# Ledger of designs, part 103: designed miniproteins, single chains, continued (4)

Each design is a single chain, and the fold is of that chain. pLDDT is the mean over its residues in the fold that is shown.

## One batch from the design tools (miniprotein)

Design m15579
Fold by ESMFold2-Fast:
Structure m15579 (fold): chain A 84 residues (1-84)
Amino acid sequence: MSKAAQVYAAARIESVARELEGDKVGAEALRAAAEAIKAALEGKTEEARRLIEEARRLAEKSREDTKKLVEEAVKIAEEIIAEQ
């Protein structure tokens, strides 16, 4: 699998895990980060940029493992945008 697909899947799974744990902010941060990768791959550059900003803002209020995964996903989305 591509690294983008792997990180997208990880962010989606961890978002669900955070929601089940009652960490709604962390769940939303990871959901936004995953959707940023999807939007970037679909060529929706402005939507991807908005989702990147939202994911980073929510990650600031999240635990460290959530921040690390959000930053990895956001970096991939930014790299996809830069190659378009």
Scores: mean pLDDT 86

Design m15580
Fold by ESMFold2-Fast:
Structure m15580 (fold): chain A 96 residues (1-96)
Amino acid sequence: GGEEAAELGAKAAEKAGEGMGGDERVAKAVAEGAKEGAKKGKESKKGPEGATKGASDGGREGARRASSGPRGTFGAEVGEGSAATAAAMMGGAEEA
């Protein structure tokens, strides 16, 4: 369940980043952060909600690490949006 949701979120983040003209590296960092965050969150005390929160936090941290200079601000916004989308997808898939 959770791993499939994390992969879906990661792919959605990459596709969204490409569609918005964002850097591929930022989209990849958000996707990887969300995937790792979801796995770590699921291993925490609250499985589905932990995975959702972990994905959101991981995605934001990924965007932050990939961001630098003026273009980094745009990357951070794309990262936060992608993380929220990944979190929503993970929540829905975990409940299914």
Scores: mean pLDDT 59

Design m15581
Fold by ESMFold2-Fast:
Order: C-alpha cells, then sequence, then structure tokens
Structure m15581 (fold): chain A 65 residues (1-65)
C-alpha cells in the first residue's frame, strides 16, 4: 500500500483498512514507520520487532489510529 494512503486511513480511524495495508508490509517497513511517525525509541521498536509482525501492527493501530 501507499504510505500516504496508510497515514490518511489511520488519521480517519479506518483501522480495518489500515490493518490490511500494514499486513502487506514486512517487519522492517513496519519498524521504520514506527520510528518515523511515533515517539517510540529504538529499544521499544526493536522489542516489538522481536515480538513479531502482529505486535508491530497493533502498536501502529493503537498509537496512530
Amino acid sequence: GNILQLIDLLQAGQQEEAANILKQMNNEQLAAFLRRYTTFDDEHVESLMKQGKEALIQAILTTLG
């Protein structure tokens, strides 16, 4: 999915549509998104990466959605 479209969906509270885009991203792309668009430090993002893709997606949805 397009990153701009993802941001628009998150800001609109469209969590299902946002989650569908996030599911198509890999863990490195999800981590990069968290580092750029949230206040999470590298340690927090690395911890989420170790927990897996679902943890990264949930962090994005709960922080930005």
Scores: mean pLDDT 83

Design m15582
Fold by ESMFold2-Fast:
Structure m15582 (fold): chain A 63 residues (1-63)
Amino acid sequence: DEEKIRKIVDDAALRGYLAGLSEAEIAELVREALEKAGFKVESVEVRVTRHRYHDVIEVRVRL
């Protein structure tokens, strides 16, 4: 279910970002959250681009 995956990814990534974690630590949180939900995860890559008024978090997941 793509919607369930998206919600898990968004929640885990946002929690890690707000906690001040690195991209690698956020990727590990996303992987752990997906695996806990029963998904087999091949890879997770996270990139955070920081700007003065907003940040962009990109998450790429392979199942």
Scores: mean pLDDT 84

Design m15583
Fold by ESMFold2-Fast:
Structure m15583 (fold): chain A 86 residues (1-86)
Amino acid sequence: SMELSIAEFELTTLISELYVLKRMLELHPDLSDAQKAAIRATVAALRARAADVVARLRALGADPARIARLAARFDALAAEVEALLA
């Protein structure tokens, strides 16, 4: 359905936002504590949005295997960004 396609696109957009954050952190290793705190807050907000999108995908009857794959991709990338902030 169009609703499923939109929700899936939302989740892939969140994954893309994490890729941008990861690349920024790799290029700028000497961020201030305030800048790191702001990025941590952004990652936390992206995690909350991803959880909401995953719940909507499940409610819309999306393929569980596809949801699991996208969620795992998001979680792995979020963990990589969080590791770069350590």
Scores: mean pLDDT 90

Design m15584
Fold by ESMFold2-Fast:
Structure m15584 (fold): chain A 77 residues (1-77)
Amino acid sequence: MDAQEEAIRAGLLAVLSRATGLEVEVTEVDGKPAIRLTNPETGETEIIDTVEKEDAFLAKHEEALKAALAEALAAAA
């Protein structure tokens, strides 16, 4: 079960990383799930640990995420 859950999570993180150019990892802050973003060029890290930050991030990268998902679906055809 854990391996399959981890594979699905890894797939989603791979799409997100491809769309943004950032390293995307699941982390935890105060026992709550959060997303860590790392810029590989600068080493800068950001933690998305609130619903507002998550919503803003998704809105900011919506077009890139749509493009990455469309490419993944086209490659599967």
Scores: mean pLDDT 71

Design m15585
Fold by ESMFold2-Fast:
Structure m15585 (fold): chain A 89 residues (1-89)
Amino acid sequence: MEKLRKEAREEARKKGIEEGKKIFKEEKSKEKREKIKKEIEEKKKELEERLASDKNMSENERFALEILIEYLKGILEGMEEAEKEEEEK
């Protein structure tokens, strides 16, 4: 089961990266892109702090938060990769 959980986290991150690249390409406003990044970073931090502090969470709840955190990390990574690709043109 641990292997499947690792694969699920990796899949969530890959999906996040694809979504982040899509968000960057569809949103033409730099100000709106910055707002989206800040909102995602804040949500990621909130979930990471909850995962670290809440000792009474079930294993299923912890796993669900880990998946969400990996997805949010992916979105941020995808947005940064797309921005870097535009700068290299």
Scores: mean pLDDT 80

Design m15586
Fold by ESMFold2-Fast:
Structure m15586 (fold): chain A 85 residues (1-85)
Amino acid sequence: MTEAERKARLERLRKIAEELKKIVEEELKKNPDFKVELEELEKLAKESELSEELLAAQGVAYEYYKEKGEQEGLAAFYIALEYLR
């Protein structure tokens, strides 16, 4: 793996994370109960610096969307996970 490829993958990851965060923010507007989960995700994201720990933090959002049956949120999060694997 080249340094250029690593940087390109990281930048693509950031774009996916931004799309996922937008979906999470929309859910927060509709369901205030999700606020606690979102705050926990943000804390872990700041501590992980886009590491594997960020993926684990985003798992909280995935479980929440899975319970609610929100197709778009689930799809966006799953795409982010698939890209990181």
Scores: mean pLDDT 55

Design m15587
Fold by ESMFold2-Fast:
Structure m15587 (fold): chain A 68 residues (1-68)
Amino acid sequence: LTPEQEREVWEALALIYLAIGNLDFERGDYDSAIEAYEKAIELAEKHGLTEVVDEARRNLEKARQAKA
């Protein structure tokens, strides 16, 4: 893979975890949502995906509050 293609793959994976977290959150599975958002944040931070990091962090906090 080229560096550009590798970046696209990591971006897609981070977005997939964000989407999984959103689906779990909507289903009321807050523990699974939290885990998925944490993985999305980890991948997004490693690859400089600031918008994904910001969205996942906001949604992670909402999931933590909903679980409480």
Scores: mean pLDDT 85

Design m15588
Fold by ESMFold2-Fast:
Structure m15588 (fold): chain A 91 residues (1-91)
Amino acid sequence: GAEEVRKLAASTADSLEEAIEKMKEKLSELGIEVTSFELELLEDGKYLLRLTVDVPSLNETNLEGELVFPSEEEVRKFFSYLALGAEELLK
């Protein structure tokens, strides 16, 4: 029912926050600063991510990106892959 869907969404949100935090920490170690991020649920059930980053070592600031994901799981995967990619580059 609707309550089960809300509970599942809340559980996924906790996992998403952890993925975002790990991504920010790993990117910061590479000198990439996430200055803003916004995740919006669209009317069709898709997620819109707006992201701004600074890369001072490359003299790049206010680099903006927008990405659309078909589900919350894909958003979580994206942040997890970014964190893993950053970790691999730190080796």
Scores: mean pLDDT 69

Design m15589
Fold by ESMFold2-Fast:
Structure m15589 (fold): chain A 85 residues (1-85)
Amino acid sequence: SSGLARHGYDLAKRLIDSLRLALSRGEVLSDDELQEIADTIISLTKYAPKDVQIEILEELRDLALEMGHDDVAKKIEEIIEEVKK
């Protein structure tokens, strides 16, 4: 299926995989760089089912925490809570 929701999901997953690879290599992202990537992932997932959005956003939050970007992780958590409503 080439639906918009599925296309967004596939791109979001590739971005998360790229962040995981950066983390595994000890690459340092700035807060602004991670926030830009996070905003892109959030935008890409907005047409996915609610449970799928939450799963991807929780993965992104956990990665932000592992990378030491607590402020970015907190913003993602706030978006997760809004999606849950």
Scores: mean pLDDT 83

Design m15590
Fold by ESMFold2-Fast:
Structure m15590 (fold): chain A 92 residues (1-92)
Amino acid sequence: TLGKGDNEEQLKENLIRGKIIDKLDEALANSKTPEEIEKKLEEIRDWLLNEFNLPEELVEKLIKRLREVIENPSNGSLYLEIVDEITEAATK
């Protein structure tokens, strides 16, 4: 989401997006087995609920889609869509 407004709004969105990318990249790098994938998804779920106060139903949908990305890493477009959805929800 490219807002033409305050530098403050852009900086806030960029900071949140960067945090999300870092967290998801860490999960992808450390998820080599089905057990590790589930553990990292649980950690991301708790992080989204506690850090951004996102609705539980939204978080569950995002986690399901993120699992699909981690299990099928060739689908880079789905990863970017998830980052965008989390960033939008976290900045509202």
Scores: mean pLDDT 75

Design m15591
Fold by ESMFold2-Fast:
Structure m15591 (fold): chain A 70 residues (1-70)
Amino acid sequence: SSSRMASKITSLALLGIAEDNQKAVDSILKGLQALDKGDKDTAIKHFLEAARLLGLEDVGKEIAADIRAS
């Protein structure tokens, strides 16, 4: 659901900030910008990269699945 997706993205962003991982935060911002433009493939790419940088690849895959289902 949209609410579950937003919660997962928020958790990923908060972890990036907490770990001072600027590359992960930048990737999340690019993913959000791509979602705003309706570019699902670009959004998925950026969220998966952020999740990889934060060691949360499973969360990234769940976000990607939620975006594809939208």
Scores: mean pLDDT 84

Design m15592
Fold by ESMFold2-Fast:
Structure m15592 (fold): chain A 68 residues (1-68)
Amino acid sequence: MVLTATVAASVGNTNYLSISGLREGDVLRLEDGNIARVVSQTGDQATAVAETEKPLPVGTKLRAEKLP
């Protein structure tokens, strides 16, 4: 499944991504090759965390693919 993740916050090299349609524990591959893991879910809205070499600007939209 291909989804769109939006950077909601960045702290150091840790990026917090907002994404819909996922559950806690789901793992994603981002279009930049980094891996994100869903750490929380409220309703249809999920928060995933990705560690990158440098922080991503807030508001950045990335294509994400759910890993099996």
Scores: mean pLDDT 80

Design m15593
Fold by ESMFold2-Fast:
Structure m15593 (fold): chain A 80 residues (1-80)
Amino acid sequence: SMDDERQRQIQRLDQISQIADQQSQQFRSQGNYSQAGQLDSISRSARRVRDRLMRGDITPQQAQYQANAFQSIIDRINQQ
């Protein structure tokens, strides 16, 4: 159902935000401020998308598209 998909994307965005925030702190402690800044931006953006999804301001499909984009950036940073 749309509600099940919405809940799945909320959980995914929460997880993305948490992972990005934790990795941002780790990169900052290592002096990698550029990568830390990118991850911090993703963490904040993921929280905003999650809040908009919770309010019904965006569809689960729109949230999925944005979550996929965030995940791709995180994966790219981690594979450098």
Scores: mean pLDDT 90

Design m15594
Fold by ESMFold2-Fast:
Structure m15594 (fold): chain A 60 residues (1-60)
Amino acid sequence: SPMRQQIDQRLRQAQRLAQQGRYGDAIRLVSQSRRMAIQNGDTDSVQRTLQMMRQITQQQ
């Protein structure tokens, strides 16, 4: 679905931002992606966003 593609794109951007030390921007994108995943009923993407959020916040 278009929404799933958008979620995937935002998660890739968030990972890149985190690698650059831009944790605030990365967290924002992950949070937005999680909201989209919940709204789309995409449990797999919700789990991915939660895992990425946990990793980013633990590395700040």
Scores: mean pLDDT 82

Design m15595
Fold by ESMFold2-Fast:
Structure m15595 (fold): chain A 87 residues (1-87)
Amino acid sequence: EFAEKVRELTEEGLRLLEEGASLEEALSLFAPLAEEAKTKEEMELVADGVGILIAYESLKRAKERGDKEMVEKLEKLIKELEERLRE
């Protein structure tokens, strides 16, 4: 199922980021799936997965600099995006 593939690639992308890979490298995992997307719903799921990776990278940087306000905003965004991928 498409949503399941998006979740799997999101988890793999998060692992790559934790292992020190660049955001660009992690996002490249979504390129084949974005080409496979045929419906607006599928494109929105890919956008949500991409958004989670970007938000997690931003969250790490915000935590490193002690930006409490940005941490709260990014944690909320990540929860909302993760909720959309759970169906």
Scores: mean pLDDT 81

Design m15596
Fold by ESMFold2-Fast:
Structure m15596 (fold): chain A 82 residues (1-82)
Amino acid sequence: NAEDIKKKIQNLEKEIERLEREGVRAHIDGDYPRLAETLERLAKLYEELAKLYEQMGNKDKSKTYREKAERLRRLAEEVRAR
């Protein structure tokens, strides 16, 4: 059902926006543990977004969001290593 997938995408995009704001606040506060956790949560949401686009047959967007999730995970590990 295309409408159900579209709704899930919209909900994920809203959650991503919220977590991106939380990440910015954590960075400003110098709260590296919170920043790392926020980046990991963002990575999971981008993985879910990639799966939804794959279900829709949009391979390009699916790949883009998978790569974004991988970058966010690497960044979270780097932040935690500080």
Scores: mean pLDDT 87

Design m15597
Fold by ESMFold2-Fast:
Structure m15597 (fold): chain A 68 residues (1-68)
Amino acid sequence: MSAEELLALQQEQAKRVAKELEEKAKETFPDAKITVEIAEDGSVKVTVEVDGKKLVIELSPEELLLLA
């Protein structure tokens, strides 16, 4: 497998996990503001804001592979 193919798979996995996390977070916290960001390195950041409180979950590319 080439490095280019590996990076493409990593990016697609990050997008898939980000979408699932966003849907799950919206279902769990319907009154919260949920923001999901995918970084250029393939890491995913989920921010949940409710009642003036901010919760941030950051997943590295390595952690995303473990969730697959």
Scores: mean pLDDT 73

Design m15598
Fold by ESMFold2-Fast:
Structure m15598 (fold): chain A 76 residues (1-76)
Amino acid sequence: EAEELLKRLKEEIERELRENEEEIRAAAEAAGLDPEEVIERARALGLAMAEIKALEAAGREEEAAALRAAATAALA
């Protein structure tokens, strides 16, 4: 179940990024940011959140909390 949830969430994230690529680029440019960098950071954050949700669904709360802290630090 957790493995299937992770697969589904990863697919949803990639689909969302593809469907909103133009909007993300426009928003990043308006903010004076590199659109490619923003897209890559969004992907990394999305994947980290998907893994956290999968760990939580598996009852692995401590590992989920550790990954959340690590992802937050890495993306700061």
Scores: mean pLDDT 75

Design m15599
Fold by ESMFold2-Fast:
Structure m15599 (fold): chain A 104 residues (1-104)
Amino acid sequence: EYLNPGKSKKELEEQKEENLKKAEEELKKKGVKKEEQEKKLELLEAELDMQVEIHELINNKTLTDEKILELIEKVLELKLKLGEISEEEKEKLLKEAKEELKES
């Protein structure tokens, strides 16, 4: 599930660190230039920070479902730009997020 509503903040922070390490290793494996690696890692970190923020906002009921979905869409746009997901996967994840917000 995209939103991971049952995960703790600690689990999300651990997932963020794991994803950043994996991305760094993949960029090195692909022979990407250092400057491009740094830029892509900055984008990924921003994406993961946004995911943690979305989780906190969902738990605190601080934002409307529409605003949370808008932030999720931005995260998925960043994932698409990073080549982490396809357009089809982006559409599926957006649908899952919308359904999860209705259930919570």
Scores: mean pLDDT 70

Design m15600
Fold by ESMFold2-Fast:
Structure m15600 (fold): chain A 89 residues (1-89)
Amino acid sequence: FKEKLLEEAYQKGYELGTQLGQQSLKDPSLLQPVQDKLQNEIQDFENFLAKATAIAKALGVQLPFEWYVKKAFLEGLKKGFQDTLAKAA
C-alpha cells in the first residue's frame, strides 16, 4: 500500500519533529544546532531529489519509491518541529 507507507513515514517524521521541538524548548542550547542540522539535511535531500528528477526525466526512468518515503518523513519532521516551536511562541 503505497499511500499507507507515505502516510506512516510522514507521521513518524512529525512525531520525531515534535519531540525534537519539545526538547529544544526545554534546552535552548539545542535549539540552534537542531534547526541548523534539520535545515541542512532537508535542503541537501531536496537538492539531490531535484537533480535526480531532472536526470530521470531526461532518461525516461522512474525514481525509486523509497526516495518518496524519505521525502515524506523529512516533510513530517520539518512540520512537527515548526508547529511545536510556533505553539510556544
Scores: mean pLDDT 80

Design m15601
Fold by ESMFold2-Fast:
Structure m15601 (fold): chain A 59 residues (1-59)
Amino acid sequence: ADRARLEALREQARAGQEALNQAQQLAQQGITLSPEEAEQITDQAAAATDAEYQVRQLE
């Protein structure tokens, strides 16, 4: 498999997961996200899920 592509997909998956974790921590502290920020996190989560799936197919 293409190592550069695999590494890029792993970074995308990691970035999306980090965004979700940060949003969850903020929510637990009672901080509400703006609708715009919530949409960005949802988009990153979807992209991360797709990237994780692609990584598993390439490994």
Scores: mean pLDDT 76

Design m15602
Fold by ESMFold2-Fast:
Structure m15602 (fold): chain A 78 residues (1-78)
Amino acid sequence: GSALEKVALTLAEIFKVKLSERDLKALKQPVSKKAELLGIRSMLTVYFIDPDLRDQVVALAAAGKADEAVDLLRKEYG
């Protein structure tokens, strides 16, 4: 999956939010890298993730290190 899908699924798991089939299907749609990174930042903001951690997660996703980004979220909020 995309970095956006990985971050969305990880946040849903940590905060025990059930994603609908429609939400899951939407996460599989192709988006530009810019739209993906904006989507990640928006989700982190909605879940009130610390601003410094938010910047780190977005930077890791931008670098192609989405698995490291989700591990960081699980460490701090999981």
Scores: mean pLDDT 83

Design m15603
Fold by ESMFold2-Fast:
Structure m15603 (fold): chain A 85 residues (1-85)
Amino acid sequence: APSPTERFLADARRGIAAYERVASPEQRPLVEELRALLDRLEAAVRADDLAAFRTTMDQFVAVASELTSRLSPEQRQEIRALLAA
């Protein structure tokens, strides 16, 4: 079975893909930042670098919260529909 970390990374990839489909031009820099942070999280996992993983995770959560706060109700509904498929 996948580890909790592997499951989180898989879920995060799907979430970012959904954000990329619905994001406005103004929101795209935050989506691109999440993608870069996900790449850093995956690199930290491969390197077994727990300190880098924790620091990057804190940044990922902060950026994800900011992006989520800027989404319209319609964008939130479309993201939920994409993630349910």
Scores: mean pLDDT 88

Design m15604
Fold by ESMFold2-Fast:
Structure m15604 (fold): chain A 88 residues (1-88)
Amino acid sequence: SIEEEFEEAVREIAEILREKGFSDEGIDSFVSGVREMLKRASDELRREMVERLRELAEELRTASKDEAIELLQTRLIELGEKVLEEQK
């Protein structure tokens, strides 16, 4: 299911971030943010969000900690904007 694919992608990102030395508080904040966005998204956007999160996980594997912060912020803003556009 899309929910299983989402939880798998989120778990993978969380693991990568822990390996890079991010705090549990920071990781939980990111995870909570994307879960909230998923709840507000259409079924079509939810599928796209899972794909974007999988792409983010791949980008994060080769990123430095500083690059990871920028990637996380950029992707959260982009996903948030897509959710807001659907609610207009």
Scores: mean pLDDT 83

Design m15605
Fold by ESMFold2-Fast:
Structure m15605 (fold): chain A 74 residues (1-74)
Amino acid sequence: SMEEYKERLLAEVERALAELVRRERLSPAQIGVVDARLAELRKRLEAAESVEEAERIAIQTLGETGRAVAALRA
């Protein structure tokens, strides 16, 4: 179902970002950015009306979160 697909996408993004936190040894401020982005992802996925939209939201969240975390390091 669409709901099961959204839950799998959320779990995959959460797993990828948890790996980023662990591998890059992110600061508390950077972890705060990750947590805020995950909260926003949950809301956006709930509103998504298609598989294509849900996948686009997940991909955007990963890219934008990675860039925001990198910017805090610079």
Scores: mean pLDDT 85

Design m15606
Fold by ESMFold2-Fast:
Structure m15606 (fold): chain A 60 residues (1-60)
Amino acid sequence: SEQRQQQIAEALQLLRDTDLSVREVAYKVGFRSLGSFSREFTRHTGVSPLEFRRRAKASQ
C-alpha cells in the first residue's frame, strides 16, 4: 500500500511537471501495464491519469 502511494505520488509529479506520455509515466513509476496504472491512479486520486494531465496542462 505505501509503495503504491509513493508510485502514484511520483506519477502525479511527472504528469504535472514533464511531457512524458501517460504510458511512459506508468512504466517509469514501476507499473507493468497502463491498465493497472490507470486503475490504481484513479482509485488514489479520483480522476484518470489522462484527465489529470489534461487539467494540469490547461493551467499552463
Scores: mean pLDDT 83

Design m15607
Fold by ESMFold2-Fast:
Structure m15607 (fold): chain A 72 residues (1-72)
Amino acid sequence: SEEEQQKKQREIAERTAQEVVDVHRRLRREGASPEEIGLAVSRVVSRHIDELGDLDTVVYMHETIQQLLAQE
């Protein structure tokens, strides 16, 4: 169903966002540069880009990343 498809896309976005945040937090703790963090984040997103599917899902992923980082 459309609802099941939307739920799966949301779950993919949330999992990708969590992986991005985990990598960001780890590298930041290790003293990595903004450039190194950016490269690592881009690699995570690139691995999942086909699964994210559309721009709305990518935007939702980005918003989820911002929310998770703001919780620190």
Scores: mean pLDDT 82

Design m15608
Fold by ESMFold2-Fast:
Structure m15608 (fold): chain A 70 residues (1-70)
Amino acid sequence: MEEERRELERELTEKYGLGTAGLIMTAAIYLSEKEGVSLREAVEKLLKDPKLVTEALIEMIDDAIAKMKA
C-alpha cells in the first residue's frame, strides 16, 4: 500500500508535475477507500474521467468537515 502510493506519486509527478500529481493522489486515495479498489485503479479512473477529481475532492472535504464537527 505505502510502496504503491509512493510509486504512483513519482509516476504522476514526472508526467504532470508536483501540484497536479498531489491533487490526483489525494482524490485517488479517497476513491480507493470509498469504492474498495486499488490506488492504481482509482488513479486510472481519474485519468479517464478528470471530472471525478473535483467530485472526489468535494466529497472528501464534506466528509472531513463532518468528522471535525463530531
Scores: mean pLDDT 79

Design m15609
Fold by ESMFold2-Fast:
Structure m15609 (fold): chain A 95 residues (1-95)
Amino acid sequence: LAITYGNLGNVYEKLGKYNEAAESYEKALEIALKINASKEIIAVTYNNLGVVYEKLGKYREAAVSYQMALKLLPPNHPDRANIQKKLDAIVKKLE
């Protein structure tokens, strides 16, 4: 079910429907947290939310989402560098 909402969010994102994508990813996150999904699944959902919030101009929410993704990923995870770069760019916009 969380996978279904994650996939739905991805489809809306590809269609440029960022508000619907955010709602779908928020629902995926709610379910993932409720079922105690793996830290990696939760981190991926936070990263996807960060991307969509950034597209919506919600830079504070995007920063929080990227920070949560980084907190949940191990230090040597290959996605960390890209997420950190996105976070740094967003933080610069908030200054």
Scores: mean pLDDT 84

Design m15610
Fold by ESMFold2-Fast:
Structure m15610 (fold): chain A 82 residues (1-82)
Amino acid sequence: MEKVKELAEFGIELVKKYAPEYYDLFKRLAERAIERGYTPEQLVQQLGLLVLFLYHEGKITWQQAEEIQRALLEKYEELKKK
């Protein structure tokens, strides 16, 4: 539970930095994932898919999509070790 919340907060802050207009959407998704008992693995996968969606909609550049996905995976691996 706690690791999912930390990953969600990290992901939401990244979205706020790169695509602030999607902050509320990602926050709502993260809240629902926590409520439904998502694992950190499930959450990182869902956030990664949403980042790809933002790229396909032309809201972020491919470089920004790669940066966000890399940061999310690094945070997930950090939490997995503890």
Scores: mean pLDDT 79

Design m15611
Fold by ESMFold2-Fast:
Structure m15611 (fold): chain A 72 residues (1-72)
Amino acid sequence: LDAKVAELEKRYGPDAARAARLQAETAALAAPLSDAQKEALAARVEAEVAKRGEISIAEQGEIVLAVARAVA
């Protein structure tokens, strides 16, 4: 993970590296979830993103991780 994040930071900048770490943490939390819980997670993320309008990829990742932590 850290090596992959370092490569992304070097290639795409720190926001891409941060987004990759947030994605990995979200995937780890979502892996044991049921299909119903994953559906609830997706619906909540969609609602939270819609409220904020234009946001960065890293900010989107933070929202996804926060919702995953709340559902898990």
Scores: mean pLDDT 68

Design m15612
Fold by ESMFold2-Fast:
Structure m15612 (fold): chain A 74 residues (1-74)
Amino acid sequence: KPFPSFEELLERARELREEILNSDPETLEALANDEENRAIRLAAIGLMALESGDSSLPTEEEIYKAVLENEEKR
C-alpha cells in the first residue's frame, strides 16, 4: 500500500475533518476504529488541533510529515 501524496492526504483529511465535526458519537467511534484510514484520521485530527491553536505543528506540511513518519515505522 503506497502512502498517499501530500495533496491527496490533506484533501481526504479535510473531508474526514468535516465528517468528524458533524458526526454523532457512534459515527466518531466507528471512525476511530478504522485502521484502513488511520493516516487520514491522524491528519484530520492534526488539522483540527492546528485550527484550534493547540497544535505544536505550525503548518499542514508538518502534519503530513508527522503522519508519514508514523506510518514509516510499521
Scores: mean pLDDT 67

Design m15613
Fold by ESMFold2-Fast:
Structure m15613 (fold): chain A 119 residues (1-119)
Amino acid sequence: SAAETARNNAAGVREALRAAARLLEEGRALAEVDPARAREYARHALALLRAAGDALDAGAALAPEMREKFERARELVREAARLVEAALADPERMPEYLAEAAELAREAARIAEEIEREL
């Protein structure tokens, strides 16, 4: 069913966002001691955030009753991705941007978990 597919999309988003948050936290810890590896982790997290955003858009179309929650998670993911792009452009502020992006990714993951429970 469409609801089952939307639930599976939300589950995939939750796992991707949790993985992204872990990569962002590790990147933050490495930013001053291994900047090249920190950038690699940030780029990997950015790819996961973008994939999660696409899956959230698809989920909103499949489960219109949950559209507001999918859209809220999508906005958090979009902001997290912007912060990661800012971190990649500004190495001196990378730890701040990656920490904020990780928090937004975790909040979006919590909303994805709520969608799973309600579908």
Scores: mean pLDDT 91

Design m15614
Fold by ESMFold2-Fast:
Structure m15614 (fold): chain A 75 residues (1-75)
Amino acid sequence: MEIVEKLEEAKKKPVSEAVNTLVQVARDLDERFPPEVAAALRRKVLEAIETIQKDPSKAKEVIDELIEFVREALA
């Protein structure tokens, strides 16, 4: 569950570094999930980046939601 670990780490970082970590996670999805699942999760990651850029105060909440989606995809 290396993707979840990266997302947990992103929550501890400044917003700019957190966004960079989310971009890396989006790239790593193709290696870890089937194409259909990777595409769905990538959309969620990009939505999260957009939300954080518009309202940095929501970064932790949005990353927590991404962790939940990734955990559900791994179940």
Scores: mean pLDDT 79

